# Designed miniproteins, single chains, continued (5): the designs that were tried, part 33

Each design is a single chain, and the fold is of that chain. pLDDT is the mean over its residues in the fold that is shown.

## One batch from the design tools (miniprotein)

Design m17194
Fold by ESMFold2-Fast:
Structure m17194 (fold): chain A 78 residues (1-78)
Amino acid sequence: SAREEALRLIEEGRPVEGYEKLVELEPDDADLWGHLGEAYIRERRYEEAAEAYRKALELDPENERAKNGLAYAEKLIA
């Protein structure tokens, strides 16, 4: 399935590609957008991480992962 393909990408060390696929399948899942933001942070793609975290917060303003991740990403954008 598409979900199994996305999970395999994450296991193979390709979490950005995996989570990009997961948010396409479940676009209203704030936690998946938060995980995508975290994956971008690991690749030092801070502007893309900030955008993913903002999408998570649009869906769930109380999402702690997204709040903390956005603050961290914004510090690194300079």
Scores: mean pLDDT 88

Design m17195
Fold by ESMFold2-Fast:
Structure m17195 (fold): chain A 66 residues (1-66)
Amino acid sequence: LARDVAEAAIRTAEEAGAPQEKIDEARKLLEQGDYAGAAQTAMSAASELGDEATEKVVNAMNEVVS
């Protein structure tokens, strides 16, 4: 589940147009098993785009855990 949440966060942030450098950082954390760090990095990258992008990432994560 934690991995699926992190993958959803990364995918949604990338689709929203988050910086590729931040997406690469999140993917590296995911590969290392740091699912919380990966999700947090993806959400932080989306927040740089604004509230709408952040909301999309949060909603994607919540859909996985619901």
Scores: mean pLDDT 80

Design m17196
Fold by ESMFold2-Fast:
Structure m17196 (fold): chain A 62 residues (1-62)
Amino acid sequence: ELEELKKKVEELLKELAEAASKVDLDKLTQRSLAEALGISQATLSKRLKELEELMRQIREAL
């Protein structure tokens, strides 16, 4: 369970890092990240909330 949560977090961080590398950091917005990932802003917002929840669960499990 904990290892599976860590893998999900790593996968999301990889996707975000790849998207961020295509965007100017000074212009980093939810819109530019969503466009780089090929998803909607609403989907990105939902994914970021899921990432926060997963990180919280990992912290609580430790």
Scores: mean pLDDT 70

Design m17197
Fold by ESMFold2-Fast:
Structure m17197 (fold): chain A 63 residues (1-63)
Amino acid sequence: GKRVTITALEDIPETAGIVLGLKKGEVVEAELLRRHEDGDLEVRLLSDGTVRLLGSDKVRIEE
């Protein structure tokens, strides 16, 4: 998949055990696996290899 840098624009709480929780201004490196029709992104975190969902409305994605 494509390597991406994800920057949180707002505090994002972790919910339902699958949504990635981020602090406002936090930057994480990930691999973009899928874009969903509802705007959710499926990413693999490079730090631990976990797959998480992330709402696109509260983050910046940079390749």
Scores: mean pLDDT 76

Design m17198
Fold by ESMFold2-Fast:
Structure m17198 (fold): chain A 74 residues (1-74)
Amino acid sequence: GPLPSEAELLLIAGEIYRGLGNSYKKQGKIDEAKKAYEEAIRLYREALERSTDPVLQERARKNIEDVEKELKEL
């Protein structure tokens, strides 16, 4: 199959950092969780800007909103 788009790779990287943030939060590692969530948001924003796929754009926007909420609740 074709290689993933740059936007799709950025979305995947964002999902990894979101998962790391969730893991650190569960462990009580608040500073590490915050940094992971901030990186996830940056990656999702870049994926959104580089994508022309409305499905990927919607996923990126939803993930940004979810992670921003998690970050504020730390």
Scores: mean pLDDT 87

Design m17199
Fold by ESMFold2-Fast:
Structure m17199 (fold): chain A 69 residues (1-69)
Amino acid sequence: SSSQQRQEEQQRELLRQAILHLRKARQAERDGDLKTAEEHRKKAEELYAQLDAESQAQFDEYRDIIEYG
């Protein structure tokens, strides 16, 4: 249904934005910009809280790669 498609699109966009903010936080940390890093980590956390369980699991995999890969 169009409602399911809209929900899936919203979840994909939230996931994409959460990953983007986490990547920006990690880059800012590498650059020594701890304030910018903290702001992006907070935004990623806020977006993560809006994700469903399936999208959170996908984010968790990406987080491991970004943080520890």
Scores: mean pLDDT 88

Design m17200
Fold by ESMFold2-Fast:
Parts: structure tokens; C-alpha cells; sequence
Structure m17200 (fold): chain A 77 residues (1-77)
């Protein structure tokens, strides 16, 4: 049921928060987007930005993990 549409809405909210520098809110919304549509272009985009955010926070392990998930999601579309 419209999971991809809701994921797109969360992706937009996450992008808006990220652009404003609210990384905590951005992570929350991007996480909701990947939960709803993990194997989609929306999920891939959300994973890629989560990777960048965790890299900015110095969490290299999570940054690499989310980068791999972004590549996997892209490969399934």
C-alpha cells in the first residue's frame, strides 16, 4: 500500500532537514524511507545520504555499511 509514495515523502523531508543542517532529523526521515522502500531508487538515494551523514559524524563503519546498501538497492531496479 503506497509504501513507495510514503518513502518519497520521507525522502523529501529528510533532504530538507539535511539541507538545513539538521542531521538528526535527516537521519530519522531517511531511515523511515529505507524501511518502506529498501529495494528501490528512493531507498538507494536515502542510503547514499545516510552514508554521507555518518561519514560527516566520523562513523566510518556505518558510512560504509549504508554505501553498500545503496549499491544493492540500485542493483535491484
Amino acid sequence: MENEEKAKEYLKKGQEAYNKGDLETAIKYFTKAVELAPDSMVGAQAYAILSKIYKEQGNEELAVEYMKKALEATSKV
Scores: mean pLDDT 81

Design m17201
Fold by ESMFold2-Fast:
Structure m17201 (fold): chain A 63 residues (1-63)
Amino acid sequence: MKKLLIIVAPDEETMREKLLELLEKYGDEYIILGGTLSREEAEALAKRFEEELGFEVEVLYIG
């Protein structure tokens, strides 16, 4: 099963650029989700996916 990577960026433009870079390099190993989420929101989302779907989850903070 692929790992889940959640990207947290200060703005949508930075998030889109990083999302494209990571999809090109790691799209075969990771399911990648991006958004202008707070750290608390990102951590809550990660925990939910790990508990409900059994994903191995990693959160990447950009900034």
Scores: mean pLDDT 76

Design m17202
Fold by ESMFold2-Fast:
Structure m17202 (fold): chain A 88 residues (1-88)
Amino acid sequence: LEEGLKYYKEGDYIAAIKKYEEAIKKDPNNAEAYYNLGKAYYELAKLEDDEGSKKVLLEKAIEYYEKALELDPNYEEAKKNLEELKKE
């Protein structure tokens, strides 16, 4: 997680995703890693100009936030971000 958070803060969302995926492989019940994965995919979606690719990235962000909430139902930030993404 530490390296993933560093890349996320630097704006390197692709490197952040790779590090969060490594964290999940080591601990599949790491709700924080799934939440951070969702955040990184959401940031990539905001940078994407292609509507189809943007939709895929947003769907991944939603899936990872839902997984974080499945593992930790009290994950306030994951719940908030899901509500914001579903608001249209």
Scores: mean pLDDT 81

Design m17203
Fold by ESMFold2-Fast:
Structure m17203 (fold): chain A 62 residues (1-62)
Amino acid sequence: APILAEAVAPFGPTTPTSLSLRPGDRVLVLGPDPNDPSMVRVRNLATGEEGLVPRSYLRVLS
């Protein structure tokens, strides 16, 4: 099942597949990136946008 998480740090997009994050953004973790296990694919719940973000920038919520 997708995991609910919250951004703990700002992240700017560096590639066309990356997603920008602001602290406090709520995301669903959809799965790991097959090319880089430090990255996860997420969906931003406020915008509906999907992309890759660093796993370390997220805090898992209940």
Scores: mean pLDDT 78

Design m17204
Fold by ESMFold2-Fast:
Structure m17204 (fold): chain A 90 residues (1-90)
Amino acid sequence: SIMELLEEALKLLEEAKEALKKGDYKKAEELFQKVGEKVQEIKELVEDNPELVKLIDETMLKVTELWEVDPEKAIETLIEGIEKVKKLVE
């Protein structure tokens, strides 16, 4: 279900944030990539809703740009984006 994917993505993002705090950038990057896969699955489930697709695409563009310069802010931005999607699908 979409709610399960959203919750799984949030859990992976909390784990990625913890990995960054420990200096484990490789693990944080691997977890972040897994979140990207979950976001793509979510996007496929909402493909009939162009407003949600646009929100996801705009969020992922910002997050990808932020990851290169401020990975902690990238994670926080993606958490906020997922929470917005969650509110719209409830």
Scores: mean pLDDT 87

Design m17205
Fold by ESMFold2-Fast:
Structure m17205 (fold): chain A 90 residues (1-90)
Amino acid sequence: MAETYVAETDDEVWVLRRGPDGELTVLARAPKVPIPLDAPLDEQVDIGVAYIRAGVEKAVGAPVLTGEEARQLLEDARRSGKLREVPLKR
């Protein structure tokens, strides 16, 4: 089973870890940058970089979700096809 999951919502990307007891903890969260596909590619890149420079950073550390909220987030992301499982290393 995967130990780490990446779950995307409409506005955020969450990185979750599954503990040995099966409970989920939040490792990081970051706002998702809505880049318009209608803009030229160089303009899309500039918008993304400007948004990142404006202080859009990953929140790492203390869990901001309860175990129940983390499970709901994981389940919703799986249902909508926005869940990515990171394989265990060794």
Scores: mean pLDDT 60

Design m17206
Fold by ESMFold2-Fast:
Structure m17206 (fold): chain A 56 residues (1-56)
Amino acid sequence: SKYLERFRRLAETSPSRGARAAAGKAVEDYLKDPSAFSEEEAAKALADIEALAANG
């Protein structure tokens, strides 16, 4: 999934500790049960994490 790769990148490279933690959890949650993670929910989570990365 394109979202999984983006979450992994944020977890590894984001300057924000909060963004890294949130992205890491998103990766873990997606790998445990991809069916519980809709494209809409993935997009929303990504937007929230990117906002954390941008604002600290």
Scores: mean pLDDT 77

Design m17207
Fold by ESMFold2-Fast:
Structure m17207 (fold): chain A 62 residues (1-62)
Amino acid sequence: KESERIIEGIEEALEKLRKEKDEKRREESLKSLEKTIEEELKKGLLTEEQAKRLLAELEEIR
C-alpha cells in the first residue's frame, strides 16, 4: 500500500536522524522531513492522525 511505504520511508529517515550527531545536518534533514510529512498529508497519503504522530516524533529528535 502506498501509505505504508511512505510511513516506512519516514520512519527510516527518523531513525537515521536519531543517529545523526551533527546538529546542523540534523536540523536541515528535520526541515526536509517536516515538509515531506506535510506534503504527504496534503496528498491524502497520510491521515491527520499519522501525520501528527510522525511530527511529534520529529519534534522529540529536534
Scores: mean pLDDT 80

Design m17209
Fold by ESMFold2-Fast:
Structure m17209 (fold): chain A 58 residues (1-58)
Amino acid sequence: MSGGELVLERVLSVLSGLAPLEPWSDEEIANFLREELGLSPEEVKKVLDWLRRARALP
């Protein structure tokens, strides 16, 4: 496993640390991922899908 999976693991770790601050909308998460991690819109959508399925956000 390389590239995208490593990026997603890192993103999940970051979001897990930030999510407890307050609930974020999908748009807020997407914008932050693009700005903070430089993800493409397609990668952002994949991350949001993973978060929704896993319900990692509080």
Scores: mean pLDDT 63

Design m17210
Fold by ESMFold2-Fast:
Structure m17210 (fold): chain A 79 residues (1-79)
Amino acid sequence: MEELKKKADELLKKGREAYRQGNYDEAIKYFEEAVKLYQEADPTDARPYAELAAVYWHKGDEEKALEYIRKAEEARGLP
């Protein structure tokens, strides 16, 4: 599990860097891969969902942004 979590953390960092540069599609790809690895290693880690919500808000996709906010809340054990 440590190896998967390490890779997920690195993908999260790469996604944040892409987001900072305004490369939203690249950021989404990194965050989606991070979600996949966190589901295996630590499904309660809401960080990639929160990051995806932020990216979709900036792209103007409110529906997907709200969907990922909901997923982040569920990952943290919130309704």
Scores: mean pLDDT 82

Design m17211
Fold by ESMFold2-Fast:
Structure m17211 (fold): chain A 55 residues (1-55)
Amino acid sequence: GLETKLKDLEDNGKTMLKETKKLLKENGGSEDDIKKAEKELEEKLEDEKKELLSK
């Protein structure tokens, strides 16, 4: 159902965020770079949720 798709989207987004933060830290990214990437991923996740719910 829709709830399952939303949960999977959130779980995948959370995993991507975790991996992106890890990669940025390992490549010498600043705390500001990590925070920016985190915000951008969260915004994309929210947009995808809204699109899914608007159908």
Scores: mean pLDDT 79

Design m17212
Fold by ESMFold2-Fast:
Structure m17212 (fold): chain A 64 residues (1-64)
Amino acid sequence: TERLVQAAREAAERGDGAGAAAASAEAKMHNDTVGALEGVRAAREAGDEVAAASGERAMKKQGI
């Protein structure tokens, strides 16, 4: 995810709008998956068990 986001920013800075858009779309799809996992972990670390359980159920419904 971080590499894809960085690649999108670098492409945009170089004036490669098409490359930036493609990399951004890939990063978004990948980030949605990784973000869900990180969100569950962060919720557990914060003691928000309801948010953690909700996030886990949402991931299972998405097949993650």
Scores: mean pLDDT 63

Design m17213
Fold by ESMFold2-Fast:
Structure m17213 (fold): chain A 79 residues (1-79)
Amino acid sequence: SSGIQKVYDLSQQAVDAVKKGDIDKARQYYTEALLTAAEIQGLDVDALRPNIEAVVDSMDKQQLLESAQETRDAAKKAL
């Protein structure tokens, strides 16, 4: 599905951004990946955005990398 593909693409972009040292871009890509996953589940994205942003902003570089890789791998298995 296009939604699952978008989660995969955004999660991979987040991983790539972390590896390049662009942590601000990595947070943005990973936030959009999680919000896209929430949309697929039928959740209220507008209501969840501030909470997801706060969680992603609280992650250190290692947590962000590991979480983005896990989300990417989960999306790949669902494709």
Scores: mean pLDDT 89

Design m17214
Fold by ESMFold2-Fast:
Structure m17214 (fold): chain A 57 residues (1-57)
Amino acid sequence: SAATLAAARAAARALVAAHPDLSDEERRELIGKYLAATFPELSREEREAIIDEVLAE
């Protein structure tokens, strides 16, 4: 749902902000693991799209 996607994006942004010391590769792994655990209803493609959007900011 749009609400689930918005919540996942917000969580991903919060993780990036909380870990300024991590590389983009490390952030990608961290966000990927978190989203897979917290939003299991999201597909792999949806999770990858969210990670790409947030890391491009």
Scores: mean pLDDT 83

Design m17215
Fold by ESMFold2-Fast:
Structure m17215 (fold): chain A 60 residues (1-60)
Amino acid sequence: MEAEELAKKAYEIARENLRKGKPEEAQKELGELTKGKDDETIEKVREAAVKAREEVEKEK
């Protein structure tokens, strides 16, 4: 499903940028990814980004 594919992409974008210490860049790219999308898709992207942040923080 399109929302699931966008969530996967959001997870990768957030994980990559957070590992590089660039949370603002992650926010910008995720904002572009969710532009014009419905609330359900935006929530799935947000949850994927939160999961990526949690996993990056566990990496130390």
Scores: mean pLDDT 78

Design m17216
Fold by ESMFold2-Fast:
Structure m17216 (fold): chain A 90 residues (1-90)
Amino acid sequence: SAEELAKEALELAEKALKLAREALKSKDKEALKLAIAAALLAAGARFLAEQALKEEDPEKALKLAKEALAEAKDALELAEKALELAKKAE
């Protein structure tokens, strides 16, 4: 359902933000750039997921939830890469 996809997007976005915050402690420029990008995408995913949960039209809610999940997955991949680079730079 749209609600299930939106909740999954919120959980993945929160995970991405936690990993990005850890990577932001790095002095590596590439790790910092990816961490910032991950944080911005995660914030966008959270916004879309919250809009999906408030949307009264089921079709629009589903579209927003799918977009939120896609952005949350991208944010998580960037955050994981940022943290990998941060650890290698130490």
Scores: mean pLDDT 89

Design m17217
Fold by ESMFold2-Fast:
Structure m17217 (fold): chain A 92 residues (1-92)
Amino acid sequence: MDKRLQAMSYLGAGLLYFKQKKYDEAIKYFEQAIKADPNSELTPLAYNNLGEAYFKQKKYDKAIEAYQKALDLAPSYKRAQENLARTKQAQA
């Protein structure tokens, strides 16, 4: 399987579990998406989604790390910037 197609498949599965509020399963699949193709243009999106799943679990430290990884790869990613700011406010 192409690395990009594998990453897309894991990302899709993670989003499905996220919608079902199965955040532990969602996290697992987002991590597999990142691992399958770390240099993919989809990797910032996977890190942002990983952060959102951690935020839902109130694991704000892990959410901040994930959003920061998304922004390290894509500095202009507005949704990740907004999610990072929101999470820092929730942690305070």
Scores: mean pLDDT 88

Design m17218
Fold by ESMFold2-Fast:
Structure m17218 (fold): chain A 70 residues (1-70)
Amino acid sequence: EKEEGKKKLLEELKKKGETELAELLLKAEEAYKAGDLETLVKVLTELAKLLGLDISEEEIREEIERLLAE
């Protein structure tokens, strides 16, 4: 049981980068729909770090606030 589960987890870990990106994108979409700016900024900051982007949390916050204010 757990040995088979461990093998499946190891295969999922090999795809972890894709899974983490997908999870962060889903969290960003949910935060955007909920109007939760703080969660959206945090999730997008983590996404930027995973993508190797040199963008600060403050820069992401300012851009999102600008877009939401139109």
Scores: mean pLDDT 70

Design m17219
Fold by ESMFold2-Fast:
Structure m17219 (fold): chain A 81 residues (1-81)
Amino acid sequence: MSRAEMEEFGRALAAERDALVAAVVAELAGLPPEEAAAILREAAERLRGLAEQAEAAGAPVLAEALRALADRLAAEAARRE
């Protein structure tokens, strides 16, 4: 993926963040709260790692979008604790 492609993907993620979070939460609705929280925390951690890689690759818009998505998923996990 080129830097331009990463930045385009970052803009798309930012635009769709609320819908993506809602879709993930809906898919986890059938799980026990503790299991859903664990999946959301793992996803947030992996997204933060990807954000660091995106920043190192010179894609700050993608890095910001990934961190913002990770923060939203971490908040959803905290609501289940």
Scores: mean pLDDT 84

Design m17221
Fold by ESMFold2-Fast:
Structure m17221 (fold): chain A 69 residues (1-69)
Amino acid sequence: GKEEALELLEELLERAPEELRPLIEKAIQAVKDGDYETAQRYLTLLYLRAPEELRPLIAEAGRALGEAS
């Protein structure tokens, strides 16, 4: 759900390289605002730009967000 997606995004923010942090913060804000369409768009961009080791975490966040409909 929403709380699980936020927790996963907070973990991602701690582990991600500096250049991805603004995009992760935008995804977090979109989730908090209930703008799940925008949040999913940010997660797609994060998945494409992220190191391979972070991609499973991003995919899990997207799944949790999909359940928050």
Scores: mean pLDDT 84

Design m17223
Fold by ESMFold2-Fast:
Structure m17223 (fold): chain A 70 residues (1-70)
Amino acid sequence: MRDKTVEHIREYLAIARDSIAAGKVKRAQFALDIARRSLETLKKGGLLSDQEAARLEAEIAALEEEIAAL
């Protein structure tokens, strides 16, 4: 649970966006899985407000929709 921060989630969201742009569906899905797991860990640890968590969840959902359209 060390080193799991909002910045770490943003790094994996960036990897997912780059992977979508490159048509690498499996890589994008893997990056989103890591981002989602990190988000759940931060939420359970009380390290995120409900609004911050909702924003990150919305970004993940938007990227999942982009993958579904590929």
Scores: mean pLDDT 79

Design m17224
Fold by ESMFold2-Fast:
Structure m17224 (fold): chain A 76 residues (1-76)
Amino acid sequence: TVEEEDALLAEIRAAIAAGDLEAALAALDRLEAATREAAVAELVALGYSEEEARALVEEAFARLREGVLKAAAEAQ
């Protein structure tokens, strides 16, 4: 649910603020698992193919992981 997604996003932010990279990446993995199907369905409803929608979701989470890693590196 959106509420569960918001809770996971809050957990990611808290983990980054605490400097806990492992917790931040674990929460991000749970967010991806919880939201991937819904995000793909939403993009398909907007006119993307299932293949395009899956690629866009994968790219979005790849960029989020890069952001977390960069934030952790800059905190060192």
Scores: mean pLDDT 79

Design m17225
Fold by ESMFold2-Fast:
Structure m17225 (fold): chain A 83 residues (1-83)
Amino acid sequence: MEEKLKEGIELYQKGLDAYRAGNYEEAVKYFRKAVELFEEALGKDSPLVAEAYGLLASAYRNLGKVDEATELEKKAIELRKKA
């Protein structure tokens, strides 16, 4: 599980860099992969999974994908309540 957690953190950091640069399509790709790796390493209710979903939602909103963003925001809120 350490390998997946480390890879997830690296992808999450790349997603943050892309998000800060305004490259929201690239940020979405990195955050989605980070979520998958965090879920495998830490479980679905992990605080890192919740944070990654929140950033993924923000990236989708910046792309105008409002419905996808709303579903991900809802997921992040529910996960944060459990963390």
Scores: mean pLDDT 82

Design m17226
Fold by ESMFold2-Fast:
Structure m17226 (fold): chain A 59 residues (1-59)
Amino acid sequence: SLKEQIEKLDKEYKEAVKNKDYDKARELTAELAKTMRELGVPAEVIQKEIEKRIAEISE
């Protein structure tokens, strides 16, 4: 399901950040945004989550 995909992407994102693999973290953030959009999450919520994650990994 799309919910399982989001949970998988979140787990992979946290692991990438822990390993300082920021290229992978950025790619996973983009994939998460796409999956959230497919679930009908409001664009404003998706944008805020992306901005938060990009700020976190941009150092």
Scores: mean pLDDT 80

Design m17227
Fold by ESMFold2-Fast:
Structure m17227 (fold): chain A 65 residues (1-65)
Amino acid sequence: SVAEETVRAVSERLPDEVASFVRAVYGSAKAHGLDEVEALRAFAETLPPEQAAIVREAIREAEAR
């Protein structure tokens, strides 16, 4: 899925602490039947611009297939 590919990409590109929060957001959204990609986009808005750009780019790359 787009969300799973995004989580894999950000886990390689972000500090482990931030990557762990991305995984937690994904897991929570999935457990609650929410849109996982939209949850990841919303979380990106809470990050510093550099890290937010990495998350948004990973989503864009996953969607471009």
Scores: mean pLDDT 83

Design m17228
Fold by ESMFold2-Fast:
Structure m17228 (fold): chain A 61 residues (1-61)
Amino acid sequence: MKEKAKQNAEEYEKKADELLARGDVPGAIEAYGKAHSYYLKAGDTEKADEAIQKANELAAS
């Protein structure tokens, strides 16, 4: 079950990177937030912290 959450987190992280490349900062923030939530469900706190940190950096810009 955790494997599905990890896959979802990785997909949202990739989506966030694509949105950032297009200049869609609000979309990227939302996608990194989703990745954070799924990494927490997967038990990967290190990746979760990285994802939320990226979202916070973008939101503070």
Scores: mean pLDDT 83

Design m17229
Fold by ESMFold2-Fast:
Formats: sequence, structure tokens, C-alpha cells
Structure m17229 (fold): chain A 71 residues (1-71)
Amino acid sequence: MEELIRRGEELLRQLREALAAGDTEKARELAREFLEVTRKLLEELVKRGELERKDAEEGLEALEAALEATI
């Protein structure tokens, strides 16, 4: 869990830097990696009984849409 959170934070920092530099290609790659890390984190929460799978899926879809709108 903690390792996934830390990896996500590192990816968000890199994504912010790529966006600030106008590097759209790198930003898209980082957003894709961030979505994968978030999916794994949500699956871990579902496995622990802390989140329902439907809520995890809806949250991931919302995040994907937000990233597509931003980049």
C-alpha cells in the first residue's frame, strides 16, 4: 500500500514538471503510469474490504476522464 502511494506521489510530481515544460508526450506517458498505479492501489483497498469494487471502478473512470481533459 505505502509503496503504491509513494510511487503515485512521485509520478504526480513528474507529471506536474512535464506539464510545466509543455512536454505533452511525456505528460501523457506519466498520466498512463499514474492511472496504472491508482488502479493497483484501488484493487488493494477492495482486497482489504476498505472500498467496494464498483466505487473503485467509478473513481478510476473519473480520474481517467479528468486526466484526458487536462492533457
Scores: mean pLDDT 80

Design m17230
Fold by ESMFold2-Fast:
Structure m17230 (fold): chain A 67 residues (1-67)
Amino acid sequence: SPLAERVGELLQKAGEAYANGDYETAARLVSEALEIARQDPELRHTVPALEQAVEDFRRKAEEAKAA
């Protein structure tokens, strides 16, 4: 599925941003992946995990700003 490929690409880029300490970009990219997954019935089973990842990455971005 082109949508599944796009989600995979976004998650790879999010992981790269996270590894570079760019938590805001990582959170944004995972949020984009989540919105695609919500629209594709084949990817709906991934939604809870992606929702958790968005929360975790946003928390990390806020912690980085507070430092």
Scores: mean pLDDT 85

Design m17231
Fold by ESMFold2-Fast:
Structure m17231 (fold): chain A 95 residues (1-95)
Amino acid sequence: SRTHIRMALLHVRQARRSLQRDPSDPSTAIRHIDRAIDYLQQALRDPSLTPQQRQGIQQALQHVQQARDSIQRGDIDTAIQQLDQAITHLQQALQ
């Protein structure tokens, strides 16, 4: 639903801000990323999504998962860029 997409977007934004404020402690960002993943997976279960919205959400989910992996490798700058890509796709899905 649009509510799940909006909740995912809020958590992705919070993860990004957390990484920028404290890149040495990514635990808060990871918790927000995990919640965003849960909301995106719930959004994808909505049968009323347009094909364009579904594709945007799937791309956002991929970027969020890549950001999580980048954080685990210590690639904080790459993680932020991947979260920015997810934000763009989620904003487009909400139009």
Scores: mean pLDDT 90

